Designed miniproteins, single chains, continued (5). Designs and how they scored, part 29

Each design is a single chain, and the fold is of that chain. pLDDT is the mean over its residues in the fold that is shown.

## One batch from the design tools (miniprotein)

Design m16984
Fold by ESMFold2-Fast:
Structure m16984 (fold): chain A 61 residues (1-61)
Amino acid sequence: MSPLEQLEAEVERAIAAEPDPARAAALRAKMDEVRGSVTPDSSGEQLLTAYVAGVLEVNAA
């Protein structure tokens, strides 16, 4: 898998395995925000960077 595909799969797996529904919802919301910010010209590297930033924000909360 590409690094992006691997990250997306890992994020989905983390959401599914998260026992705290509030944290699972926060991770899902961050994933949705990242997808909403993706343009047709977005590179896989840009998307990967955005996902990492989103996960760090959720972990900091």
Scores: mean pLDDT 66

Design m16985
Fold by ESMFold2-Fast:
Structure m16985 (fold): chain A 80 residues (1-80)
Amino acid sequence: GDFELTKEEAKYIIDLLKSEQDDNKAIEKISEFLLAKYPDLDQEQALTVAQYLVTNKDYILSKDEEDQINIINDIIKMFS
């Protein structure tokens, strides 16, 4: 199925990308969040999504909030 975060859920990820200075901790927190929201999601898929988000965080954070939410959901859809 298509996994899609709500605005509030996507904003939680955006806040982690802004505030968590340790990329490994950001990946861990994002992957745990995704698995909590989508229990049918594979742990490897959640880690891949989290790694891709953290790797592209400067690009994501350069956009407005609506575009940030859309990019995050597009990345999730690529790996689900």
Scores: mean pLDDT 83

Design m16986
Fold by ESMFold2-Fast:
Structure m16986 (fold): chain A 79 residues (1-79)
Amino acid sequence: SLIEEAKELLKKALEALKKGDNANAAYYAFQAGMLLLSTGDPSLLEAAQAALRAAFAAQKGDTETAIKYLEEALRLIEE
C-alpha cells in the first residue's frame, strides 16, 4: 500500500541521517510526504506535513529537528 511504502521511506530517511547522509534523508522524507498527500486521506495530512518538515530540516543539516519530525510522522501513521 502507499502507506506501507511511505513508512518504509521514513525509516530509510532515519537510517540516512544516522549515516550523515542529509541529502538522501531529505529525498526519502520528501517522497514519503508526497505519497501520504497523494492518498487524499485527511487523517494522513498531519503525518504528511511532518514528513515534509523533516525533509526541509534534513536538507538544511538540522539533524535533531529532522529526526523529531520523522519520528512524529511514523507515530502518526502507525496508529
Scores: mean pLDDT 87

Design m16987
Fold by ESMFold2-Fast:
Structure m16987 (fold): chain A 83 residues (1-83)
Amino acid sequence: LEKVTEETVKKLKEFGEKYPKAKKGFEGAAEEIKKRVEAGDIESVKTVLAATAEAVKAAVSEEEAEKIEKALEESAKKLEEAA
C-alpha cells in the first residue's frame, strides 16, 4: 500500500508540473491522499481522485482531461487492490 500511495502522489505532482493551471489542485490532492491513506480510509481516497479529475477539466484540454481521468482511475484501482 505505501509504495502504491507514493507512486500515486508522485503521479499527481508530475501532473501539477505538466499542467501549471491545475498545479494547486494536484498538490492538494496529493496531500489529501497521504492523510486519508494514513487514516485507513481508502474509499475516500477514490473519491478524492475522482473529484480531482473532474476539477482539472476546466484547466486542461478535453484530451488531456481524459488522459488524467484514466490515470487517476487506474491509481484508485491499484490503491484499492493494495489495501
Scores: mean pLDDT 76

Design m16988
Fold by ESMFold2-Fast:
Structure m16988 (fold): chain A 83 residues (1-83)
Amino acid sequence: SAVEEARRLLERARELLKELKELVKNPKPSDIPKAIGLLLDLIGLVLDAERLLKKNPDNEELHKLLKELKEILKEGKELFKKL
């Protein structure tokens, strides 16, 4: 189902955010390309979730999952600024 797909996207986003948090704890210039890659992957997951919602616009659970994904992306962007 679209909801199950969105839940998998959210789980992946949480993993990417965890990796980005680890990079920020001991930031090294050599880690910047990896951090950029993690942020781009997070953006991709949000775009995939938006596509699921566009096909299922009245699904309230998808709206909530997309909101959580966007909050993770926002946190990821804030973490990236600390590098």
Scores: mean pLDDT 88

Design m16989
Fold by ESMFold2-Fast:
Structure m16989 (fold): chain A 99 residues (1-99)
Amino acid sequence: MEEKRRAIEELRRRAREAEEKAKEARKLAEEASEEVKPLYEGAAQLYATAAALAREAAREAEKSSPEEAVRIAREALERVEELVKAAEELKEEAKKLEE
């Protein structure tokens, strides 16, 4: 079944994307005013947490049956999306304050 392989690949892809966004948010924090800096730092932390969660879920999925791997991936991806959304909301708030 290709479903397990695709689920693991999706988790790894989302982890990489979240890691890149965390690095971008850290750079924005370095350039930001002291008032806005904590918002970008918060976003970076949430993206980093999402990346770590996706990586651990991928490891667990590799050790699991195909059905369990798909379930693990679905649950992890839902939480990753929540963390990424929260990080994006912090970035939007930061941009509003700098406008």
Scores: mean pLDDT 87

Design m16990
Fold by ESMFold2-Fast:
Structure m16990 (fold): chain A 103 residues (1-103)
Amino acid sequence: MEELERIRRRIAERLNRAAEVIGKLTDPDVQAAARDAFGRLAEAILELLETGKPYAEVTFEADSKEQAEAVIEVMRALGAEIVDIKEVDGKYVITARVPLPEP
């Protein structure tokens, strides 16, 4: 029970950090990409908490280098490890692994 409270606190801190990153972005398209990455990773973290799986893998496509950099920053703020970054026809495909937060 105490460990679940510590995990929830860690997640809340990560979500707050990611929200601050998004809030500092001035370009609407970059902010939209960052918000989409935030939502997808937040859903993955919630699924990990419900299922007890040790990690989740998320792939995101960004249309520009600036969008890719913002997405990566949000992913890292949420505790994700960047596994792969591919550039294909000017688009960036980012694969990240999110571990279940430690208590």
Scores: mean pLDDT 80

Design m16991
Fold by ESMFold2-Fast:
Structure m16991 (fold): chain A 70 residues (1-70)
Amino acid sequence: MEAELEKLVKTAEAIKQLAEAGVISYEDALRALERIKERVKELERQGVPSAAEALERIEKMIEELRAKLA
């Protein structure tokens, strides 16, 4: 389960990087990050270590991308 959490965080980082590089839209990146956020919330409910910290990191990525849309 921790390995899944690590992959989710790395995927979120890759999505943010792709949006910043202009490969995908910020809107599409935000949709993908919201889906990853929901999966991380499920892992937090299951008691996976570091899931709460991972959730904060993903929420920060979402906030940064939303700021670029505003």
Scores: mean pLDDT 82

Design m16992
Fold by ESMFold2-Fast:
Structure m16992 (fold): chain A 64 residues (1-64)
Amino acid sequence: EELRRRALDLEVESALKYIQIAITKIAVERGKIDPEVGEKKISELETEANQLDAEARRLFAEAE
């Protein structure tokens, strides 16, 4: 249960990063944010989301 709870928390954090990526892409597309700044934020968020996703998957596997 504890490992599953931790995995779920990480999945929520990862999902929030993906939502931020989507918001940033829309903001860049609509000219609300500088394209260079937006692209850098997207790259950083993608890296963070991938790391959180990988750790969550590991914890889910360990919980089973």
Scores: mean pLDDT 82

Design m16993
Fold by ESMFold2-Fast:
Structure m16993 (fold): chain A 77 residues (1-77)
Amino acid sequence: SEFKKKGQKLLALANEILDQIKDKEVQEKLTELIGKLNEAIEAGNEEEAKKYAGKIVKLGKENNLDEELIKEMEKLL
């Protein structure tokens, strides 16, 4: 499925961002959003997957996380 491949790529990018975070509160928030994104992808729910991927992008921008990884996630939305 194209959606499943795209979802796995979004998860990989989000986890790469997570690995770079030093702020524990931001790390905890991102971990929760990644969990919700994974649930949506496994359920085949494209609307929820886009919602949670969008929230991850927003969190990344608000916390000045890796700009290149955030841009790659946005291109997949």
Scores: mean pLDDT 85

Design m16994
Fold by ESMFold2-Fast:
Structure m16994 (fold): chain A 76 residues (1-76)
Amino acid sequence: MSLSSAQVAALFAEMDKDGDGVITAEELKAFLISRGENPTDAEVEEIIKKYDTDGDGVLDAAEFVRMLSELVEIVP
């Protein structure tokens, strides 16, 4: 099963330690590492740039959901 909306919200809240409602490159990298990935800083920056419509170098909740939907692909 894919992540539920409640699980996505819980994940976002846990990653957003500052409570600012955004996810930094460092938090995103930690999330990917926790999933068994080993992204470089450059790869994390590229992901953020793809979804960061503000250009602030961080991901809002909506941008995080878009990124997560691209990464969560179920192929039986």
Scores: mean pLDDT 69

Design m16995
Fold by ESMFold2-Fast:
Structure m16995 (fold): chain A 58 residues (1-58)
Amino acid sequence: SETIARAALADFERAARTLDAEAARRLLQKTVSSIREKAPEVAEETERRLREILERYL
């Protein structure tokens, strides 16, 4: 679960730096949905971290 969350955070940060804001928001939503399905115990914390990355991108 931590491995899945770590990979998702790294992938999102890399993508967010190159995507426009709308595409980045869509990717965040898809990533959160995937984490909730595969590792619900880390989903809330991972979502918070993904939103922090998105805020830095904007």
Scores: mean pLDDT 81

Design m16996
Fold by ESMFold2-Fast:
Structure m16996 (fold): chain A 94 residues (1-94)
Amino acid sequence: NPAEEEAERKRKELAERIRELSDEIVKLRDEHPPTPEVARALSELVDMAINGASKEELREKADEILAKTDDEVDKELIRLTLESSILIIELYNL
């Protein structure tokens, strides 16, 4: 089935991009540990994506967290986690 083969290819591409982003997030967190508040917020974004939140709901939550965050590295962690979470939603919708 060509449609199943194309979906499987897209799943592999999405999984690979998610892995690359996850590796970048881990490296950044090791070099600059986030505050406990930011760390909890990052976990909440991932949990929302896994539990079926929309891309719009994730963006709104990320914007809320960013508005309360002053550190530029913490902001980058939030942005990377948002991007990864959006890709997780895309993977689950295939």
Scores: mean pLDDT 84

Design m16997
Fold by ESMFold2-Fast:
Structure m16997 (fold): chain A 85 residues (1-85)
Amino acid sequence: SSLDRMVRLVDGLLSTIRQRIQQLQQNNGDPNVIAQLQKLYEETDKRVQEIMDQYKRGELSDDEAAQQLNKVLLETLKRLDEIES
C-alpha cells in the first residue's frame, strides 16, 4: 500500500540521519551540525509517531496517513540538505 511504502521511506530516512550522526561523532565532526541533525531526527521521529498514533486510533485513513508522512519526508529532506550544505 501507499502507507506501507511511505513508512519504509521515512524509516529509511531516519536510519540515514542516525548513521550520519554516528559517522560525524566517530570522525570528530562539527558539533553544531551534529546537534542540528539530532534535533531534526527527534522532531521528525515525533511527527511520524503522532501521525501513526492518529492512524491507529482510526482518525486518519491509509491515504491521509500516507499523505502526511510524505509531507514529513519532503520537509525533512529539505532540512537535511540545508544542514549538510
Scores: mean pLDDT 91

Design m16998
Fold by ESMFold2-Fast:
Structure m16998 (fold): chain A 117 residues (1-117)
Amino acid sequence: SAVARIQALMAQIEALTKEIITLLEDKAEENKGTEIGDEYMRQAMIVRLMLLDLRQAVDAWIASGGAPAERARLVRLAETAALTYRYWAEQSKDPEIRELYERLAELYRELARVARG
């Protein structure tokens, strides 16, 4: 079902989100007191907020039985997150951070596709 596919994608997004947060926080500590370190910490915070928003939107979409308004919200949030991760991947000079951001962008894009039907 679409619900099962979205739940599987959510599990993958949550796992990669934990990996990227750990890596960003490690990079922030390595660059403590610099603008680069502050940027890594800022990205870690936004990554957490994007996952929280996605989880709330998925829960609302499931609870509504896939109602059009909740579907539209879920798709918009997932597409916005995918664009953000793609942008950050393109700007990243660290190959490990880039790879994780590219994978997150693809998972969020796939989740939006599944939610659209």
Scores: mean pLDDT 91

Design m16999
Fold by ESMFold2-Fast:
Structure m16999 (fold): chain A 84 residues (1-84)
Amino acid sequence: MNPENLINAAITFANMGYLDLAKRFADKAIEIAGEDHPGVLTAKAVLALAEGNYEEAIRYARKALEIDPDNVFARWILEEAERR
């Protein structure tokens, strides 16, 4: 029931290129924490980045940073997506 573990799994699998696994962990995190949770937004941003959906990655990373401005990983996603 800890969404942080699911969020971390989604991010890890997205970085490894295992998009189906990343999406399943992200979907489970959404069920537990809700779509507006900063960690869920970060996981959605990473998944979008890994899928090549740079516009969605930017949108989700910005939303995560609005909630938690010190989120270093969300900031990294934003910078990578803006580089295309």
Scores: mean pLDDT 80

Design m17000
Fold by ESMFold2-Fast:
Parts: sequence; structure tokens; C-alpha cells
Structure m17000 (fold): chain A 94 residues (1-94)
Amino acid sequence: DKEEELKKKIEEYKAFVESLKKYLEEFGDKLSPGEKELLEQFIKETEKLIKKAEEALKEGDLEKAQEYIEKVEEYIDNFKEKFPEVYKKIKELE
């Protein structure tokens, strides 16, 4: 079921963002001000895309929900490239 698959992805990416928020709470004081700002911007933009995916899914627009999920996946891939150490640490928290 495409809808169930998209719901699972939304929940997985929500969990990822929550893990990243926990990382900032525990280790944010060890980051440079610029790194902290970039992580906060990433969280904000990713949550916005997740919310749009949830809204599209609620409206029954599976294609639009898929497009927003793909954008979330691109954001996460870019995050892994820019912050590989942070990504590794948050995956340990999941």
C-alpha cells in the first residue's frame, strides 16, 4: 500500500529530526555558532517539508506526498555530506 509506505517514511523522518533535536540539546554547546545555526535551519526546513507531506497525504494526494518525501530525503543526504560526524552520532541515538 503506497499510502502506508509513505506514512512509515514520514514517521521515520520525524524520528530522525527528533534525534537531531536531542543531539543539539546534549551537544549544541560543543558546536561552533555557525554549525549550530545550520543544524537549526536544517531542522526547521525538514520539519516544514514533513508537514507538507503529511498534509498532502491527508488530502489523498499521494504523488504530492511522494514529492515532499523525496525532498526530505535530498535534505537528509545533503546533511550526511555536510555533517557526517553528527549524522553518525544521531543514528547511535535512534
Scores: mean pLDDT 83

Design m17001
Fold by ESMFold2-Fast:
Structure m17001 (fold): chain A 66 residues (1-66)
Amino acid sequence: MAKEEAMAVAREVAELLREGRLDEEEFARYEARLLALAPQLDDAEREEVARLALEPAAERHQELLA
């Protein structure tokens, strides 16, 4: 199922972000893969995938604003 595949990709991106192993070029490759899956997802599924992938960045952003 496209959602499960996109969620798996998003989790991998989040894990790499938490470990500081995701550079800009690698992120672009994951983004391209997620964009290829996007037409198979509804709006809620796309938002869930984006939230999951960017969770480490959102956590850091909240800490910097505090």
Scores: mean pLDDT 71

Design m17002
Fold by ESMFold2-Fast:
Structure m17002 (fold): chain A 86 residues (1-86)
Amino acid sequence: SMAKAEEEARKKIRELVERYKKEHPGDERVKEIEAKAEALLKENEAKAPLSEEEKEDLFNQGVLRALIDEGDEELTKELEEVAEKA
């Protein structure tokens, strides 16, 4: 079902973000990316109210997108794997 596929994708995205933080503790680039993701989340909240789950999903998606744009090859490969299984 689509709802299960969406839930699995959200869990995988959360896992990828958590894994990256564990492998790169104290990385200033990660902190900068998180700050940008938080700013975008606040802008989205100003347009429409979001649930805590939606906020978490958007934040994690924003972080992953920014890390991929910065050229993280490992995250790019992990996202390709998630897309192939979805």
Scores: mean pLDDT 68

Design m17003
Fold by ESMFold2-Fast:
Structure m17003 (fold): chain A 96 residues (1-96)
Amino acid sequence: ALAYNNLGNIYLALGKLDEAESAYKKALELSTDPFTKGLAYRGLGDVAFLRGKDDEALDYYDKAESIFLALGDKSTAGTLNDIGVQVLKIAVNKVT
């Protein structure tokens, strides 16, 4: 499952949004651990954001945030901060 998240990140970096979305969805399907599911939802949020689908991006970020908050450990703090930054970017774009 983690390997599909990494593949999604590579496709995202290459601007291949359809391939990135497919890889992240496969990561969700195969994930057995909450952390990997949270990473996949964050990746799907990033894909939606880059497509200009703000409401879809916010929905995915909310799912990722809920998972990482439930995990409650220090290792998820960076991922929560990254999600917060993306949510703020969406909010600013909507009001400007």
Scores: mean pLDDT 76

Design m17004
Fold by ESMFold2-Fast:
Structure m17004 (fold): chain A 109 residues (1-109)
Amino acid sequence: SLEELKEEIKKLAEKLLELARELLRLTTDKEKLLECIAIELDIIGLLEEIEKAKTKEELIKLIDRLEEIVRRLLEIARELNTPEGAEIAERCEELLEELKKLKEKVESL
């Protein structure tokens, strides 16, 4: 159902928020730190938009926006050149695969 898919998107957005917060704690570069803060705010805004979504088309757009945020976080994590950054990058790649599968489920409604 649409409501079950909304809950799945919300869970992936919450996982992304946790990763963004972990990356923020590992980041010492001011520019990257500000980008991590911007990412956290974008995710919080998306969580509100997920709650308000009423159509399949709206959910697809929200998934696309989450994918863009994951790619931004993935780039920052890779640029850290640390084992911790590599672990966050791997979890971001896993989230991209989960979002891809979820998008296919939404498109099949």
Scores: mean pLDDT 88

Design m17005
Fold by ESMFold2-Fast:
Structure m17005 (fold): chain A 80 residues (1-80)
Amino acid sequence: TSDEKIEKIVKAIGEILEKAGYSDPEIVNLEMLVRETMRQAIAAGLSDEEILELVVQQFEDLAPELTEEIKEVIEKIIRE
């Protein structure tokens, strides 16, 4: 996963959160969390599939209602 794909994923998640009614500070905090998680996972040598699973698992705890939508968006960007 490239830095460009990370930023595409972060932006797409931010748009999902905004549509779901999350506040600007909540969106910024969750975007930072996703960005950091993905960068650490890449540094650890995790596959695109493992990175997807990690991000999805984070949202199962933080925003379970958005988990499927977030998963679909990440899969689409990774498969580009």
Scores: mean pLDDT 81

Design m17006
Fold by ESMFold2-Fast:
Structure m17006 (fold): chain A 65 residues (1-65)
Amino acid sequence: LPRTLLELLKLALEKTGDESLTVEEALKELGVPEVVIRVVLHELERYFGLTEESTVKEAIEKLEA
């Protein structure tokens, strides 16, 4: 799960080129369904303490730590 999510977030950052996008915004740009985005955000908060305001860059840095 964490490794697959990390790769997805890296792909979002690569495609958008915008480090200021939130995880939700970046995943929407990739066409990820809303229901999946909600699950991802819940898991990020539960396992890593990230919030819905966290940027894709912050999430990647946290997951790589």
Scores: mean pLDDT 76

Design m17007
Fold by ESMFold2-Fast:
Structure m17007 (fold): chain A 72 residues (1-72)
Amino acid sequence: MMSREELKAVAMEVANFIEKLAAENPSISDAQRDEILAEAVAKVVELSKTLSPEEALEKVKEWVKEKMKELA
């Protein structure tokens, strides 16, 4: 199980990744970005119970890529 600090670090990396992908896809609205961010953070919290920080980050990044691809 991740520590609180590890969970925060993973969530911040996911948020930065979403910001970067959204900047590369201007068709994605601010509302869609916020929705993806909220869902991604929820997934990080869920995965933090069973996965390492690196594994959780990788899985959530893949989910974000697929979501951004659907909206772009």
Scores: mean pLDDT 81

Design m17008
Fold by ESMFold2-Fast:
Structure m17008 (fold): chain A 87 residues (1-87)
Amino acid sequence: VQQLIQLLQQTVEQMKQYAETLPPDEARRLMSQLVVQTLSTILPHLDDDQAAELSRKLAELMQLIMEGSPEEEIQKVLQEMIEIIKK
């Protein structure tokens, strides 16, 4: 559980770095790859309901980061994902 939470936190920080340092098209491509890799690592440890909910939340978080949404909104979605994993 703790390792999965740490992976989500690292994924969010990496996505923010991509959004801040790369052109939009390159950032989007790398964020999409990162989302796929993160889900591939986490999904085998979750039930079907948790997996579906987490996948939806991670897609939502990527969109928020790409749109330059406030840190407060990004952290809210991250906390929701952590709660899904803790169930």
Scores: mean pLDDT 79

Design m17009
Fold by ESMFold2-Fast:
Structure m17009 (fold): chain A 102 residues (1-102)
Amino acid sequence: AVTVTMSGGGTYKAGSTATLTATFSGDVQEGDFLVLLRQRPGEEPQIVASRPIHAGETSATFTLSNLQPEDTAVYYAAVVRSPTDTKNPLAWGAGTKVTVVE
């Protein structure tokens, strides 16, 4: 089984940088993708970043630079076989909340 978890949530100042870390385990394969999804209240999750996974990797970071109040959301990581297909993920981790303040 594949698992994924997220860390790096919290309260950030506008203009700062957040580093979100996705930790994943299990039967990830060359050609799998790690996708970062952003979900604001009342919205569907949207893909905001993706990267390929290489065999033997167990973590990846996503850097959110120049944070603005509109970046305030719950962020999820998912492991997928296709970077455009988030409806059938191999694993979907618990979300982490990012709050951006002026």
Scores: mean pLDDT 79

Design m17010
Fold by ESMFold2-Fast:
Structure m17010 (fold): chain A 78 residues (1-78)
Amino acid sequence: MEKARKLAEEALRAVEEGDLEKAEKYLDQAIDELIATGDLDLEVAVGIARIQLAVGKLIGDRKEGLKKAAEVLLKATE
């Protein structure tokens, strides 16, 4: 959990820096770590984060999608 949380924090920082490629890489790593736990509540959080990413792509606001996805994972790991 701590590693996934740190990766989500790094993803949010990368979004703030405008490095969307770096943000996506850290977010993907955080998602992989959370899925590996087998925790059903964390799987739901990952699903919500993926929906935020998909919405961002659909509306042409990838930065907002990445930011919201990272925030969902951070809240789920509190």
Scores: mean pLDDT 84

Design m17011
Fold by ESMFold2-Fast:
Structure m17011 (fold): chain A 86 residues (1-86)
Amino acid sequence: MEFIEANGNELPKEVKEKIIPGENKDGDIFVLKDGEWEKATKLLKGAFKLVGDKYVATTDSVLLAVDGSEIEVPKGHEDIVILKKK
């Protein structure tokens, strides 16, 4: 199954390389942290807004990672990709 960004754009190459057939779903979130794109399964707290062609954290936010840990995303963070099935 092929994915795009929820805004309709093609995925960044680094995110596309992290897509595993059968393991990703619509609404999965990737966040750039410490130079690496990390996959999250859901937003636990906070909010993201589409600004131009990028999602931005509008408040301090917390995501649930695939290993069950929390990923903290500070307000103003812009390196956020939300998956959509093509």
Scores: mean pLDDT 78

Design m17012
Fold by ESMFold2-Fast:
Structure m17012 (fold): chain A 62 residues (1-62)
Amino acid sequence: MEFDPELLRSPHHDSGLTDLVAQGSSVLGRDSVDGTPISRPFPSAEEARRFVAAVEASRRGP
């Protein structure tokens, strides 16, 4: 894709996510800006947990 809506939404959306939970092979959460519920399917529970950990690490920053 030349450009994705996610890129236009800015990294602030990722940093603003709340209530991120790995539930089986899915990640559930909410966008802190819009309050929109999100759900991302992953091939395994390990992948889902890795995603949540990566988001938490990015919030910590340097």
Scores: mean pLDDT 62

Design m17013
Fold by ESMFold2-Fast:
Structure m17013 (fold): chain A 99 residues (1-99)
Amino acid sequence: AEHTREYLRLVEEAAEAVIAGNLEEAREQLEKMVQLRADISKSYEYVEEALKQIDKWLKQLEAAAEEILEATRLALEGEDESKLEEVAKRAEELVKKAE
């Protein structure tokens, strides 16, 4: 229970880093979790399976974040407040998916 909660907290930190646009930091957090638990084969295998699922999810979030960042850039260049509202809504949906 306790070690499972610690792993979930690291996963949450990785997800928060993705939402903040720090995808490299998110990957580092996940890699550190695997490295720290390498001595525990059972936990390592469980974490590796979880990381594969999370990596797929993070790649989807990364693509969505890239689209949001590009849309934000274009909206700022065009001074289009309506586009900025759409970008904000997409960012909110991305946060909800990460939670």
Scores: mean pLDDT 61

Design m17014
Fold by ESMFold2-Fast:
Structure m17014 (fold): chain A 62 residues (1-62)
Amino acid sequence: SLADRIVDYLTSKGVPREKAEEGVRKALGLASFRKTLPKVLDRVLSGTGNKSDEGVLSLVVP
């Protein structure tokens, strides 16, 4: 799922699993993040993302 992919990305960056899961749950509760996060994650994972995209994913952490 999208949530699992974001959690995996955050844990790969050293975020504790519990914090990543909490952050993703809260972020996906926001309409703006639900629309933005799939595009940002796809760019980062495909190697086309930039520091701004990585920053958006970091905002998911509580």
Scores: mean pLDDT 78

Design m17015
Fold by ESMFold2-Fast:
Parts: sequence; structure tokens; C-alpha cells
Structure m17015 (fold): chain A 57 residues (1-57)
Amino acid sequence: KELIHDTLSSEFDAPEEIIDNAVDFADNFAVVFGITNHEKLIALARSVLKLELEALK
């Protein structure tokens, strides 16, 4: 979780709440679908974060 959060925080200038939501969603999705690859998990979290930021426009 921390590695994904740090990666997103470094790439995006977004509120911590939004980043935390994206990380939590990606982590929960990974558990359900058995995703263990960190690169795929980061990519999923990044996609969710982008959607959240678009929704706040």
C-alpha cells in the first residue's frame, strides 16, 4: 500500500483523500482478483485516481 501511495503522490498533485481512495480501491480489487504484481496494481490505482480527478472537475 505505502509504495503505491508514494508513487501516486509523486506523480499527481492531488488531495491525500483522493489518493487514499484510489489506493484502497486498487488494493481491494487486487485481493478479489488475486493480483500480486505491483506494476499492475500501481497501474490500476493510477487509472482510478485519474477517474476520481475527472469526476471532481
Scores: mean pLDDT 74

Design m17016
Fold by ESMFold2-Fast:
Structure m17016 (fold): chain A 65 residues (1-65)
Amino acid sequence: SAPPVESARDPDATVSEATAQQIGEGLRYLGASEELAEEVKRRVLGARADEAVRIVNEALKRQEK
């Protein structure tokens, strides 16, 4: 069975495929290119949450240029 929702904040948690997919969809919704969204999705998969946030923020900055 799926684990309970007690892991709201886990420093050892890594980005799952489902979370990476949602991040990619969110970037496309914000107007990012398919290539940028797919690149970010690949980079955040398996990364720690804090690193994933940094990757997304960097991609959003690149979107402005």
Scores: mean pLDDT 72

Design m17017
Fold by ESMFold2-Fast:
Structure m17017 (fold): chain A 63 residues (1-63)
Amino acid sequence: MSTFGKIVEDGQYSGIIARYVTEADGRVFAEVDVGLANNVLIPAEDMGGKKIGDEVSVQLLVP
């Protein structure tokens, strides 16, 4: 199951951008590896031009 998140300055998790994926509806998400069982999905438009391998601070949108 996919977990959604957002980039924030002081997020609960720090993670590495693993890849960018295009969903079946055409939306593009960054997959961020935050050390959980599943990667966190963040809309690509919210990534501010960050690349695969860049570190980001992330807050989960669901607890």
Scores: mean pLDDT 76

Design m17018
Fold by ESMFold2-Fast:
Structure m17018 (fold): chain A 115 residues (1-115)
Amino acid sequence: RRRAQEETRARILAAAAEVFSRRGYPATTIADIARAAGVGVGTVYYHFPSKDALYDAVLDAEHARLKAEIRARESDPSRLAQLEAALDTAYNIQKIGYELLKDPKIGKAAREAGL
């Protein structure tokens, strides 16, 4: 039962990553992700209580995957540390970026300040 839930969760994460990549965070709906994953909207909400939680999980999964790939390919400790630091910076920027997209007031202020 836990394995089947983990398989469904992984399917939703993979579908979400693809849909967010194609449409961007603001234009993507839970219905789009459910359709892409081949599950009902209720099943998505069972695994991820909000679109924000799902997007956070997608960023976390991609960050972990890229870190694992860098560690597997890079044997120089200094270079590995630099690559991991750069990846951590990119991950933090992505998380900050979508928080800004959720706040219409910040988006409006940025536009008024010359975008």
Scores: mean pLDDT 78

